# Designed miniproteins, single chains, continued (2): the designs that were tried, part 38

Each design is a single chain, and the fold is of that chain. pLDDT is the mean over its residues in the fold that is shown.

## One batch from the design tools (miniprotein)

Design m5369
Fold by ESMFold2-Fast:
Structure m5369 (fold): chain A 89 residues (1-89)
Amino acid sequence: SALEEARELVERAREILLEAGVPEEEAEAVEEAALKAVEAVVAGDLRTGAVHLTAALLLAIGAGLDYGKEEAAREANRLVLEAYRIAEA
């Protein structure tokens, strides 16, 4: 299903951040916001989905800057955006 595929991409985004050395709490915050975005759009709440998507992207960028992992943050955001597109379709 679209929801299952989107969740797998969000889980992969968290794994990329963790593998790069971003702290677990920060990587989990990105995953939580991204999952809320995906679940909201699958439920038809596009506004709430967009708000949570924005939060997930900013959290990943912030972690990338704070821990010197900007490359990992960009890749995580790519996967989060792909998950959102799949869920929105």
Scores: mean pLDDT 90

Design m5370
Fold by ESMFold2-Fast:
Structure m5370 (fold): chain A 68 residues (1-68)
Amino acid sequence: SEEELDELAEKIRELAKKLGLTPDQVNELQREAVEEVLKKYPDPNADLTQVKLEIARLLLEKLEELSK
């Protein structure tokens, strides 16, 4: 859902700030998340909201792993 996307975006922003990551570092992690998700979706436009959700969830997971 769009609401879940907004909640994930906020969590990502807060965690990145807490970890002291630069915009370039966050962008690189997002690029990795996009590449991993798009491997599973040959046509990302077929379910754009679901693709965005999976990218956001994976990015949050990558940030959480860095916090350990």
Scores: mean pLDDT 79

Design m5371
Fold by ESMFold2-Fast:
Structure m5371 (fold): chain A 86 residues (1-86)
Amino acid sequence: MEKVEKVREAAEKGDYETVRKILDELLASGDFEGVLEAAVAASETGNPEATKIAIDAALRFPARSSEEVARAVGVVILGIGNLLEK
């Protein structure tokens, strides 16, 4: 996904405004998979600020099923683990 790649690049560069904008776009479009993939990509960079932004976006997504809730919680747990390692 092009937006997920942009989030990874922005997080690596410390461009938090771009990370926020892309996640907000994915949230506004209801792209659940995109929000989760972007959150994982931001966390993979090891950047704690980008990871915090991604966790916030995942928590703000209006999950429609128990499976979506479980997946969003999983992303949050992974992101928090990354933040605690720092």
Scores: mean pLDDT 75

Design m5372
Fold by ESMFold2-Fast:
Structure m5372 (fold): chain A 58 residues (1-58)
Amino acid sequence: EEKLKEEIKKLEKKLKEISDQIEAARLAGSPKSVIEELVKKGVEIAKKLEELKKKLES
């Protein structure tokens, strides 16, 4: 249980960092390809986070 909570916290931090990077990239006028790559990474982390949260609930 402790390890799952720690993993969730780390993934939440990574997701926040990627969200901040996406916002910064949009404000900086970065190419669409760069923004799409960051969004793709964010979606991947969000999926893992949801999976771990479901495991914690069971």
Scores: mean pLDDT 82

Design m5373
Fold by ESMFold2-Fast:
Structure m5373 (fold): chain A 103 residues (1-103)
Amino acid sequence: LPEKVKEAIDRIVELFKEGKSLEEIQAEMDRILAEVTDPEERGILELIRSLAETFYILLKNMSKEEVIEALKFIAEQLKARYPEYKEVIDYVYDKFIELVKEL
């Protein structure tokens, strides 16, 4: 997993822990994306941006147990469709699941 991608995921998780709004999280992702010139890293970060938006929606509409089950299900489906992104998907979803458990 590229270091910049890992740092971006860790930063987004911290924003969720701090209770930042979706708008603030999206603004930080847009800032990170503006600094990325590598097409592969950019594609991965755009995927992470979409996953963070989905996670926010799940957190607002579901119980903690339902969010964890939904995250596991979505991760399995995404890995089946995009096996090349397995490491990114695993890292991001493991972080989101741990965050939900801490809430």
Scores: mean pLDDT 83

Design m5374
Fold by ESMFold2-Fast:
Structure m5374 (fold): chain A 64 residues (1-64)
Amino acid sequence: GSEIEELEEEIKKLEEKIEELEKKREEAIKAGDEKTALELEIEIGVLRIELGVLKVILKKLKEK
């Protein structure tokens, strides 16, 4: 259904955003910006939890 396609696109966008934030975090660490690195780590953590939830929903929708 369209819902499955929309969810797969949302998952892909989240994975791409996480990858971009991980690169920014590595740059902050190299620059010695501990505060920015920590803020990015927290944001990445939240998005990884969201990604996990969406992947579980997608799996259940495909099994129906």
Scores: mean pLDDT 85

Design m5375
Fold by ESMFold2-Fast:
Structure m5375 (fold): chain A 55 residues (1-55)
Amino acid sequence: SKEKLEEMLKKNEEAAKRLAEAVEEETDPVLKAFLETVRLSTEHMAERLRKKIEE
């Protein structure tokens, strides 16, 4: 349902924000790269959810 997609979008946007903060705070280059990858994947999913909601 559209309501579930909107809830999922909100959770993904919040997760992306927290991951971006974690990337900025992380000093280990391997962990920073991992967190950046997860952040980008989360932002990509949020974009896909926005497009699906607009249908």
Scores: mean pLDDT 85

Design m5376
Fold by ESMFold2-Fast:
Structure m5376 (fold): chain A 63 residues (1-63)
Amino acid sequence: MLGELSEEAYEKLISQITQEEIDRLEENVEKAYEKGKLTEEDYEKFMKFLEEARKNLPNVKVI
């Protein structure tokens, strides 16, 4: 991908989500909430998503 993200590239990125990336996303979500860029409702939604991703991480990992 020459700087353009296709649907295929996006799907591949989602499938390659690691525990490290989940931790990074959590940090970014918390920072956005602290800066008032994210609503409490959106913050809760993202945190639930990240928790579910962590629970399923061993089952989603493809080697």
Scores: mean pLDDT 65

Design m5377
Fold by ESMFold2-Fast:
Structure m5377 (fold): chain A 77 residues (1-77)
Amino acid sequence: ALSEEQKARLRELFATYDTDGDGTITVLEAASLAKELGIELTEEDEELLKQVDRDGDGRIDWDEFMEFVAPHAAQLP
């Protein structure tokens, strides 16, 4: 599970990529953020990003992003 400190840091980074302030980022921005966190992305991780995009609009909200990064919690700072 992610700590409160890890969640706070992720929220700050998410907000940096959320240039429109609408609470969402693109799938490409989510991938870039994950790489910035030191997460190695595989084809399976890219498919997982598509699965958490519940709206199918190419944008990911905070809750969807958290579902994506939770399996990689051990790799997070």
Scores: mean pLDDT 71

Design m5378
Fold by ESMFold2-Fast:
Structure m5378 (fold): chain A 80 residues (1-80)
Amino acid sequence: MQKKADELEKQIAKNPDDAELWAKLAQTYLKLGDLDKAKEYAEKALALDPDNGLALYVLGQVYKKQGKTEEADKLLGQAS
Protein backbone atom coordinates (compact mmCIF):
# COMPACT_ATOMS: atom_id res chain seq x y z
CA MET A 1 0.00 0.00 0.00
CA GLN A 2 2.66 2.58 0.99
CA LYS A 3 4.73 1.66 -2.11
CA LYS A 4 1.62 2.24 -4.26
CA ALA A 5 1.13 5.71 -2.69
CA ASP A 6 4.77 6.58 -3.50
CA GLU A 7 4.33 5.45 -7.13
CA LEU A 8 1.09 7.45 -7.52
CA GLU A 9 2.79 10.56 -6.08
CA LYS A 10 5.52 10.23 -8.75
CA GLN A 11 2.86 9.95 -11.49
CA ILE A 12 1.00 13.00 -10.10
CA ALA A 13 4.27 15.02 -10.13
CA LYS A 14 4.34 14.42 -13.93
CA ASN A 15 0.54 14.79 -14.43
CA PRO A 16 -0.79 17.11 -11.66
CA ASP A 17 -4.12 17.79 -13.46
CA ASP A 18 -5.08 14.09 -13.76
CA ALA A 19 -8.11 13.77 -11.45
CA GLU A 20 -8.02 9.94 -11.61
CA LEU A 21 -4.45 9.83 -10.22
CA TRP A 22 -5.51 12.05 -7.29
CA ALA A 23 -8.57 9.80 -6.72
CA LYS A 24 -6.36 6.67 -6.74
CA LEU A 25 -3.98 8.31 -4.24
CA ALA A 26 -6.98 9.17 -2.02
CA GLN A 27 -8.20 5.53 -2.21
CA THR A 28 -4.70 4.30 -1.26
CA TYR A 29 -4.63 6.51 1.86
CA LEU A 30 -8.19 5.40 2.73
CA LYS A 31 -6.96 1.77 2.68
CA LEU A 32 -4.01 2.81 4.89
CA GLY A 33 -6.46 4.37 7.39
CA ASP A 34 -5.18 7.93 6.83
CA LEU A 35 -8.56 9.66 6.64
CA ASP A 36 -7.10 13.19 6.57
CA LYS A 37 -4.98 12.50 3.48
CA ALA A 38 -7.76 10.45 1.86
CA LYS A 39 -10.14 13.43 2.24
CA GLU A 40 -7.53 15.99 1.06
CA TYR A 41 -6.66 14.06 -2.12
CA ALA A 42 -10.30 13.13 -2.87
CA GLU A 43 -11.23 16.84 -2.64
CA LYS A 44 -8.31 17.65 -5.00
CA ALA A 45 -9.62 15.07 -7.50
CA LEU A 46 -13.16 16.52 -7.25
CA ALA A 47 -11.81 20.06 -7.80
CA LEU A 48 -10.40 18.79 -11.13
CA ASP A 49 -13.39 16.54 -12.00
CA PRO A 50 -16.51 16.93 -9.81
CA ASP A 51 -18.04 13.75 -11.32
CA ASN A 52 -15.07 11.48 -10.53
CA GLY A 53 -16.77 8.38 -9.10
CA LEU A 54 -13.71 7.08 -7.27
CA ALA A 55 -13.13 10.43 -5.51
CA LEU A 56 -16.84 10.64 -4.53
CA TYR A 57 -16.63 7.07 -3.18
CA VAL A 58 -13.48 7.80 -1.14
CA LEU A 59 -14.91 11.02 0.33
CA GLY A 60 -18.16 9.18 1.17
CA GLN A 61 -16.22 6.43 2.98
CA VAL A 62 -14.26 9.05 4.95
CA TYR A 63 -17.50 10.71 6.13
CA LYS A 64 -18.99 7.29 6.98
CA LYS A 65 -15.95 6.46 9.14
CA GLN A 66 -16.32 9.88 10.84
CA GLY A 67 -20.00 9.13 11.69
CA LYS A 68 -21.39 11.66 9.16
CA THR A 69 -23.85 9.10 7.81
CA GLU A 70 -26.23 11.45 5.94
CA GLU A 71 -23.39 13.22 4.08
CA ALA A 72 -21.71 9.85 3.37
CA ASP A 73 -24.91 8.34 1.91
CA LYS A 74 -25.34 11.35 -0.41
CA LEU A 75 -21.75 11.09 -1.73
CA LEU A 76 -21.90 7.28 -2.13
CA GLY A 77 -25.19 7.65 -4.05
CA GLN A 78 -23.48 10.09 -6.45
CA ALA A 79 -20.55 7.65 -6.88
CA SER A 80 -22.93 4.93 -8.13
Scores: mean pLDDT 83

Design m5379
Fold by ESMFold2-Fast:
Structure m5379 (fold): chain A 88 residues (1-88)
Amino acid sequence: SPLEQALAALDALEKTLIHLVEEGRPIDDLIRVVRAAARYFADTMPELAAVLQELADELEKWKKEGKPITVERVRELFDRARERLLAA
């Protein structure tokens, strides 16, 4: 189903972002990857693209607030993204 495909895409993206965090990559790299994913899915899965834009906006907020990026916080962010998709 489209929902199952969207959830699988979120799972793959979460693993990518966790890897970037574990490598000590700056938050700008996480934002860039999420924005690229949102653009990639914009035409085929617009609801997923919207959720990914909201996710990138939250990362930009964390950057402005100087919030430390941790694996735990990335997991919490993606849990909220899944809840948003399931509520749509």
Scores: mean pLDDT 89

Design m5380
Fold by ESMFold2-Fast:
Structure m5380 (fold): chain A 65 residues (1-65)
Amino acid sequence: MVGDLARAVEDFTATAPNELSLKKGELVEVLGGSLEPGAWLLVESLATGEVGYVPASLLEPVAEL
């Protein structure tokens, strides 16, 4: 999943400086982490270029590579 595209399945609001807020349907590139339940992924927003952590459960893979 690292280097793959994913989309937010629901809105998420960052609660810490290293977290990223996302809106439902927003596309991100997965930069690091694991898809296991309860894990957090480091992602980059394709809309804003911002980088931060989000819950893996927030993301749906849209792998194109």
Scores: mean pLDDT 74

Design m5381
Fold by ESMFold2-Fast:
Structure m5381 (fold): chain A 73 residues (1-73)
Amino acid sequence: LTPEQQAEVDVAMARMIRGIGLATNDLKGAALQLIDFAKRSKSPEAREEALRLAEELISRLSEEEREEVLKYM
């Protein structure tokens, strides 16, 4: 994959992680996966998208779950 193709794949994967989290109602797990994915991604575009999606999911968590997840940001 070229860097551009890898960025497209990574963005699609971040969106899939969010989608699965919403479908399974595992918002905390999805947010943690997105944060980890952002840290591992070499694409700035994918990193930004993953963090944006993680923040969206975090905003829907309970106070306790939010505090737990924010330790990883």
Scores: mean pLDDT 84

Design m5382
Fold by ESMFold2-Fast:
Structure m5382 (fold): chain A 109 residues (1-109)
Amino acid sequence: MEEEKEAEEAVKLLTSKDLGEQFRALQRIIELAKKNPELVKPAIEALGKLLDSKDPTLQLGAVRALGEIAKNTGDERAIKLLKEIAENSKDPGVQEAAKRALEEVEKKR
C-alpha cells in the first residue's frame, strides 16, 4: 500500500544528515503511528538513536513518535525507551513529554 512505502521512506530519513529531512520524517511517523501503527514499528530503533541527539526538538519529536507507537501497539521496546528518557533526560521538557507519553500508554490499557 502507499502508506507502507511512506513508512519505509520516513524510517530511512530519520537517520538523514539533514535536520529538515529528519523533522519531516518524525512528523510523518507520528501521523502513521496514529493511523497504521504497525507500519512504523521498524522506526523504533532509529527513534532510539534520535533520543541521543543534542537537538531538543529532535528528542521531543522522537518521544512523541515513540509515545504514539507505544500507546497504539503496546510495543515493549518503545515503552522501555520512553522510561529511560523519563528518568535520564537532561532536558526538562523532553523528560516531561516522556512521562506524559507513559501516562497515556497506561490509561489506554
Scores: mean pLDDT 83

Design m5383
Fold by ESMFold2-Fast:
Structure m5383 (fold): chain A 79 residues (1-79)
Amino acid sequence: MEKLEALEKLLKENPKDAKLWAGLGLAYYELGDLEKAKEYYEKALELDPKLKDAWAYLGQVYEELGDEEKAKEYFAKAE
């Protein structure tokens, strides 16, 4: 929880930092909150589509949600 709170504080100060959005996405993914992980990764990629790791993790989120078609699409974007 401390990790999430720290990242959310940093994000409030730096709302355009795509890596902070991706970091929150990863934190929510590790907690099993797949819907929030998806939202935060999608926001990170809106700000910086070059974050290959975020595409890969978003693919994993969609795979766990049962959306195999979107998972495959996002894994392809991760290269």
Scores: mean pLDDT 81

Design m5384
Fold by ESMFold2-Fast:
Structure m5384 (fold): chain A 68 residues (1-68)
Amino acid sequence: SMDEEFEKKLEEIAKEGLEKGVPEGTIETLVRHARKQAEVLSDEQRENLVKMTRELVEDTARRVKERE
């Protein structure tokens, strides 16, 4: 189902972010917000939300690395 695919993609994004040094609390916040937004979105909008969430996590990982 789309809900299962959405959750799987969020879990993959969270794992990648944690592996790249994004703080756990930041990942938890981003995932929680994505799940809440998904409740009112169409399947197409959920796919875009996954993409945006991945981009946010990648940008955060880059900023964390640049401060090292």
Scores: mean pLDDT 82

Design m5385
Fold by ESMFold2-Fast:
Structure m5385 (fold): chain A 62 residues (1-62)
Amino acid sequence: SEEEALKLAEETIKKAIELGLSKEQTRQVAYLTLLSVVSKATVERLMPRVDEMVEELYKEAE
């Protein structure tokens, strides 16, 4: 489901922050991870939400 895909993206972002990746690297990793589980059309539709999560989680980390 899209909710499960977004949950996977959130966990991926948290792991990327833990590893010290930049926001741009994290966005790319989340994008590639989502492409492994949902269609490209679904990924493109979800990416604005993923971008919001990246901004929120990086703000919380710093």
Scores: mean pLDDT 84

Design m5386
Fold by ESMFold2-Fast:
Structure m5386 (fold): chain A 57 residues (1-57)
Amino acid sequence: SAADLLAAAQELRARGEEYLREAEKTKDPLEREILEGMARLLFGVAAFLERKAKELA
């Protein structure tokens, strides 16, 4: 359902924000880049799910 897709998108956005917070704490440039990349991937998937939810509503 559209509600299930929106709930999944919210969870992915929350996890992405957690990766960004961890990226701010690390002193390792490679680890920072990986964490930021993971956050961007999760935000991208969340945006896709949000778009699909709008199509179903």
Scores: mean pLDDT 89

Design m5387
Fold by ESMFold2-Fast:
Structure m5387 (fold): chain A 90 residues (1-90)
Amino acid sequence: AEAEIRALRDLVVTGHPDAVARLQEALLNHPDPRVRAEAARLLGQLGDRAAVPALAKALSDPDPEVREAARRALERIGGPEAEAVLREAE
């Protein structure tokens, strides 16, 4: 919920060294789809190509808002791997 989303945003704002890893964990494992969608959005904002495999997995998330957030994050990160994932998904 809002407290968890705030914690994820704080990781990005403070430049925490574990930000990408913690966002990937939230994206793939958190029970709340709102938290998973925000994790995908924040990974897109960070632009770290290391997040591409986790975002690719999230394209199969049961929640359509999480899938859309992962798609937009991959588009935002860009590059050959992200582009290939998006072409195969669509």
Scores: mean pLDDT 84

Design m5388
Fold by ESMFold2-Fast:
Structure m5388 (fold): chain A 67 residues (1-67)
Amino acid sequence: MVDDIEAEFDKRLAEAEKILGRPLSPEEVEVMRRTAVDEYVARHGLNLSVEEIKELKARVDERLAAE
């Protein structure tokens, strides 16, 4: 679900910031967001359609844009 993806994204972002000792750039955040979606799919073994993947990414984009 979207909440699980947000948790993965937050975890990845926090981990990267700890390793780098700085906040991530917008470009780095974009890469982490994409990685979070890919990791969620891999962990849950989801059989998602192309349209479902697009919707999922769009929802993540909306939440990221709100911040």
Scores: mean pLDDT 66

Design m5389
Fold by ESMFold2-Fast:
Structure m5389 (fold): chain A 83 residues (1-83)
Amino acid sequence: MKLPTITESDDLEAAVKAFLDAVKKNGIVELTIDAPSAAVSARWAKLIAQKAIEEGYNAAVYVEGNRATVTAVSKEYIEKIRK
């Protein structure tokens, strides 16, 4: 599931909650952060990824210019797509 793109003007805590709710419900989630600075986008993506890892999900962060994409996936989703 792909969530709407967020910016530094959005609420980070709300974004974390939406990200975790989405991966819990759908088994996979992707979120893009589009900030004026690559450092800001990367920092937010890392914080969101860390929260997903703390909850037991696999998470990855990819940074391209001022955009950072964070993805998380559940073990159950991985097992389902492997079949």
Scores: mean pLDDT 80

Design m5390
Fold by ESMFold2-Fast:
Structure m5390 (fold): chain A 96 residues (1-96)
Amino acid sequence: SMVALDGEGFRRMLELPEEEKKELSEIVLEQGREFARELDSLPHLSPSEKAALYTAFGLLLMEEVLRALAEGLDLESIRERLERLRRERLEEVRRR
């Protein structure tokens, strides 16, 4: 179930070695920064729309991290999934 998967992901995140927690944090922050940079390049979005999209993306990033950890994925696989999520969300925004 979704609730069980979210709980398992959170548990695995807490149990990661400190160095891996740091690396995971850096991966998440990198994807957030790149998403913000790409949004700033889009002229048709207001500052409020950009803020809302960035906030929504942050929530999606956290959900995807917890899901990937619950699936037992390594940090490189998590990086790839988050990069894919960023590309898919940006493409959706560009099509509007």
Scores: mean pLDDT 83

Design m5391
Fold by ESMFold2-Fast:
Structure m5391 (fold): chain A 66 residues (1-66)
Amino acid sequence: LSPELRERIRRVAEGLAQVWGVDPEKVYEALERVLRGEMSVKEAAELAGIPESDVRFAVRALREAA
């Protein structure tokens, strides 16, 4: 992943973590792994502790911005 994309993932992860009251590092790891093709949206949602719909939306937005 590019440094620019990693920074964008970080901002999205921090925002989602604040909304859901979860660990931002887990959200970051989950989103990064989905973007790398190493993890499904469902697995990422379970790891991060956030809804699958939020993971799907975030991943789509991050892919479109890359």
Scores: mean pLDDT 85

Design m5392
Fold by ESMFold2-Fast:
Structure m5392 (fold): chain A 79 residues (1-79)
Amino acid sequence: MERAAAVTGAVSKALEITSDEQAEELARRVGEFLLAHPDASLEEILEEIRRIAIEELGWSEEQAEEIVKAAREAAKKAS
């Protein structure tokens, strides 16, 4: 539940601050990570979201920070 909420929060924020195409690409890459790492912790998922946004998608550190913050807040509300 918490992990799913975190991913949903990240994608929703990405849709708000980037574009539909960029948010969809983030969702795809995070989904691939979760399929490969089903036992990943919340913190590992948040770090991977940041890495994908900055290193793979070329987003700014500010954009990545906002997305990770939204993901963390969504996970906390689901607890």
Scores: mean pLDDT 83

Design m5393
Fold by ESMFold2-Fast:
Structure m5393 (fold): chain A 60 residues (1-60)
Amino acid sequence: STTLTGTFANIETAIGAALRIIGDAPRAKVSLEGNTLTAVVEGDAAEVATAQAIIDELKA
């Protein structure tokens, strides 16, 4: 498994990132603490890359 973390400008952006990851990387387990997202990806390198790309696009 791969653990990814992102910090966002606000909780609304973090929620948006979480929803996109759930839709596009369904083997990711996502948790939120305020404006910080943690995704534990039990999947292929492609699914890890998808989750990372979403984090990178939206992060602060």
Scores: mean pLDDT 81

Design m5394
Fold by ESMFold2-Fast:
Structure m5394 (fold): chain A 63 residues (1-63)
Amino acid sequence: MEEALEKFLSLLTKEELEEEIKRLEELLEKVDAAPESEKKKETKKILEKLLKELKERLKKLEE
């Protein structure tokens, strides 16, 4: 998982990373609007972790 994600992220341009971040934020908002469930909590946690990784990658590309 981690290795595959690292390779995938290395293929994305700055613009593609920004678009993916926006898409995930919109998806997270939609998930958050759903009724409370364990599935929702797990999905939110996964999306928040992925969003954090993408934002950290984008920040490194700016350096």
Scores: mean pLDDT 75

Design m5396
Fold by ESMFold2-Fast:
Structure m5396 (fold): chain A 80 residues (1-80)
Amino acid sequence: SSYELARKVAEEAIKFAKEALEKYGEKSKELEEKAKELIEKAKELLEALETNSVSNEELVKLLEEVERLKKEIEEIVKKL
């Protein structure tokens, strides 16, 4: 359940970041950089979940980073 939820968060974050890059990447360098970072962090989270290679503390940190980047991108989009 919590594994499935974390996987969905990561997958949705990648989709969100790709859509933001397509629509706004050329208009905002900051958004482009944060969206690319979000994709990287979400992929790290997915790999950690698939391989069980990371501690629960590190998984929580990856989730926090993914949510933080998503919120920052949403704030930039609101100003565009």
Scores: mean pLDDT 84

Design m5397
Fold by ESMFold2-Fast:
Structure m5397 (fold): chain A 75 residues (1-75)
Amino acid sequence: SKREKAIENLAKWLKEKYGLDEETARKVAEDILDAFDAMIEAIARSMVKNKGISEEEAKAFVERARDKLYEELLK
């Protein structure tokens, strides 16, 4: 899946930059992606409340932002 590939790429970067072992790097990568997902959803909810975008537009934003994040992590 895109998520699994993003986790593996992020874990590899964490191992190379911070000297983490493979298991720790993978768990940290999962936590980072989960934090980004929560942030994206919070931003979308804020846009509905404060900008008045539709819930359908908010869902489309979440999907696009998530795909963009995973694509950037696959580079």
Scores: mean pLDDT 83

Design m5398
Fold by ESMFold2-Fast:
Formats: sequence, structure tokens, C-alpha cells
Structure m5398 (fold): chain A 103 residues (1-103)
Amino acid sequence: NLALFYTGLARGYLKQGKYDEAIKAAELAIEVDPNNAHAYTVLGEAYLKKGEYEKAIEYFQKAIDINPNNADAWRVLGEAYRKMGKTEEADKWFKKAEENEKK
């Protein structure tokens, strides 16, 4: 799956601190598969690492819209709100992450 390849490449760049390259790879994954929730999560994480919290939130919300059972997307959404000082919203989204964790 080409979308999974680009998503994996984006995660690799993210781990290396290459946030602009991670963004480009995640965008390619979305171009191949617009319903790739994982690619939107990586895109959001890259923007979060760059301090672009509003943009990160937008992409995490897109990931959740595609797959609301993705606990990781809810968790990073909470993290973005926390970094913006929006503690009440952060707590709400962390609770959603907890509710969607598979055991």
C-alpha cells in the first residue's frame, strides 16, 4: 500500500526531527489515500513539533473525523490544547483517548 509507505516515511522523518520532510511525506500519503487517518495524525504531530498548535489541532480533528476510535489522535489533540494553555479542553480530549483505548 503506497499510502502506508508514505505514512511510514513521514513517521521516520518525524522521529529524525525532519518536520518539513515529514509534512511532505504525510501529504503524499493523503494524496494517495484521503481517508488515511494515520497520515493526518503524523501531519498534526509535525506541526505540533514546529509550535503550530492551531494547524496541528486541525489535522488531528481530520484524523478523528476519519477514525474516531483512534485513541492516539485523541491523545495528541489533548496534548496540543495543553500546549496552548487550554487545560479544560485538553482534559476533555484525554478522556476521549482513554475511552477509545483498546485492551
Scores: mean pLDDT 84

Design m5399
Fold by ESMFold2-Fast:
Structure m5399 (fold): chain A 60 residues (1-60)
Amino acid sequence: SLKEQAEKGLEKAKEALEKGDGAAASTAGHHARILGEQAGDEELAKEGEEIAKKGQEVAK
């Protein structure tokens, strides 16, 4: 389902952030946000956006 895909994307984003890969974390976080929005899961979409923003900061 879209929700399961968003959850998997969020986990990948968190792993990338833990490894210091800001670019990968940002990309995966944005993907999770979009899938979360399409699934109607606003909390999941918000978590994806937060990880994406953190990834962007790490990538600088």
Scores: mean pLDDT 82

Design m5400
Fold by ESMFold2-Fast:
Structure m5400 (fold): chain A 70 residues (1-70)
Amino acid sequence: MMSPEEFAEKHPRLGAALAEREAREAERQGDYRTAAELYKIAAKAHESLGDLERARELRERAERLEEQAR
């Protein structure tokens, strides 16, 4: 099975959307570490699409969640 990161590399638009959806779900469950990882995957996908502003926003969110995860 393809990892979320590998999927986002091959299918950036769909991979970014799926990673963001899974990140929001993990965040709602209090799994801030998994949410941060998924937001980073989404940020890389947006960066590969040239969507640098969205990539930055997602990276900033991931960093805040990593601080909360201990």
Scores: mean pLDDT 81

Design m5401
Fold by ESMFold2-Fast:
Structure m5401 (fold): chain A 59 residues (1-59)
Amino acid sequence: EELENAIRRKQKFDEIYELALKYGLSEEEAKIFAEMAVKYDVDLEQFEITLKGIAEIKK
């Protein structure tokens, strides 16, 4: 379970990082957002909606 939790956090980090890059955020912004999402255990689907909103505003 502890190892599975570490793997899950790594996977969440990678997913958010890739999503942030996909939506046009910089690598630095993507890292910060991924770290925040892991730290606060944010739901991936809700976070993707947030990233999409940020990308649309920045257009």
Scores: mean pLDDT 76

Design m5402
Fold by ESMFold2-Fast:
Structure m5402 (fold): chain A 84 residues (1-84)
Amino acid sequence: QPSMQQQLTQFSHQTMSSGINTYVIGRQNGNTDIQQRSGDLMNQVQDIRDNAMQSGDPTVMQQAMQQISSINSQIQSLIDQSRS
């Protein structure tokens, strides 16, 4: 079974990949708003992950996964908005 640290790392990587895809779509469409929002959300994921990893606390890591899940939903919303 994956550790909480491994689960957090995998989920943050998946969320970052979605963010990068959203940024690329925004750039291809010349949509600077989508580029800025996806960049901001990716930075939030990185900060949440790094703080949780630094804590070494499984409860903090679980809370971080919930926060990243919320950000993932925001990224999915941006992808939907980028589609005409």
Scores: mean pLDDT 85

Design m5403
Fold by ESMFold2-Fast:
Structure m5403 (fold): chain A 75 residues (1-75)
Amino acid sequence: MKEAIDKAIELAEKIAKETGVPLSIARFVLLESVIKSNGKIDLDKVKELLDELVARGQITPEQAEKMLEIVEKEL
């Protein structure tokens, strides 16, 4: 669990730097996926959370796609 949280935080910082997505949003998505996926970063849960954020207008579809690609490469 602690290792997954540490990786989620590190990955969120990388995403914010490379994609321009706000760090708060990147952290929320990755940490929430760990909490809801029994202590692992779950790509399907990340996608679900990103789709919800796009629907609410908090991020763009392009930002969501770039975040998902980075998460997939790092898993």
Scores: mean pLDDT 81

Design m5404
Fold by ESMFold2-Fast:
Structure m5404 (fold): chain A 66 residues (1-66)
Amino acid sequence: MTFLVRGVGDVIKFIGTVLRLLGRPDVEVKPLSETEFLVTHHGDEASARALYEELAALPELEVEEL
């Protein structure tokens, strides 16, 4: 499952989220710009959906499922 993640609010919170994603072994993060990232989850569908819901709930992020 692949998501487009864009920072739209607090830069420090956005950076903190990106650093947490980079620490995950089941996630690949590809930077597109300073505020846009492609996030690919290599685990099961349930875990991928849970990550999407977690990221989409953050007000500092816009998340789009690809």
Scores: mean pLDDT 79

Design m5405
Fold by ESMFold2-Fast:
Structure m5405 (fold): chain A 96 residues (1-96)
Amino acid sequence: KPTPEELEIEIEAGVVMVGAAVLLVTTERKSKIKGYTTEEEKKIIELARKAIELAEEAIRAAREGRLEEARKLLEEAKKTLEEALKLAKELDKKEA
C-alpha cells in the first residue's frame, strides 16, 4: 500500500511529466510545420526530455522507499522543466 509521501511524489512527478510532454510535442510540431529546428528549440526539447527522465527516476526512487533521493530528483525535474518553459517563453517573444 503506497504511503502518502510516495503518492505525493508520484503525483507531482506526473504533473512534471505531463507539462514536459506537452512542451516537447508542441515544440516538435512547431519545428515540423516550419520545416526546420532552431538551436533554441533543440535546447527546449533536450530540457523537456531530461525533465521527463528525472521525473521517472523520482517515481522509481519513491516506489523503492528512497524518499530523500526521490525528492531531490523531483526538485531537479521541476527546475529543469521551469528552465525549458522560460526558454520557450523567451523564444515566443522573439518570434512575435
Scores: mean pLDDT 86

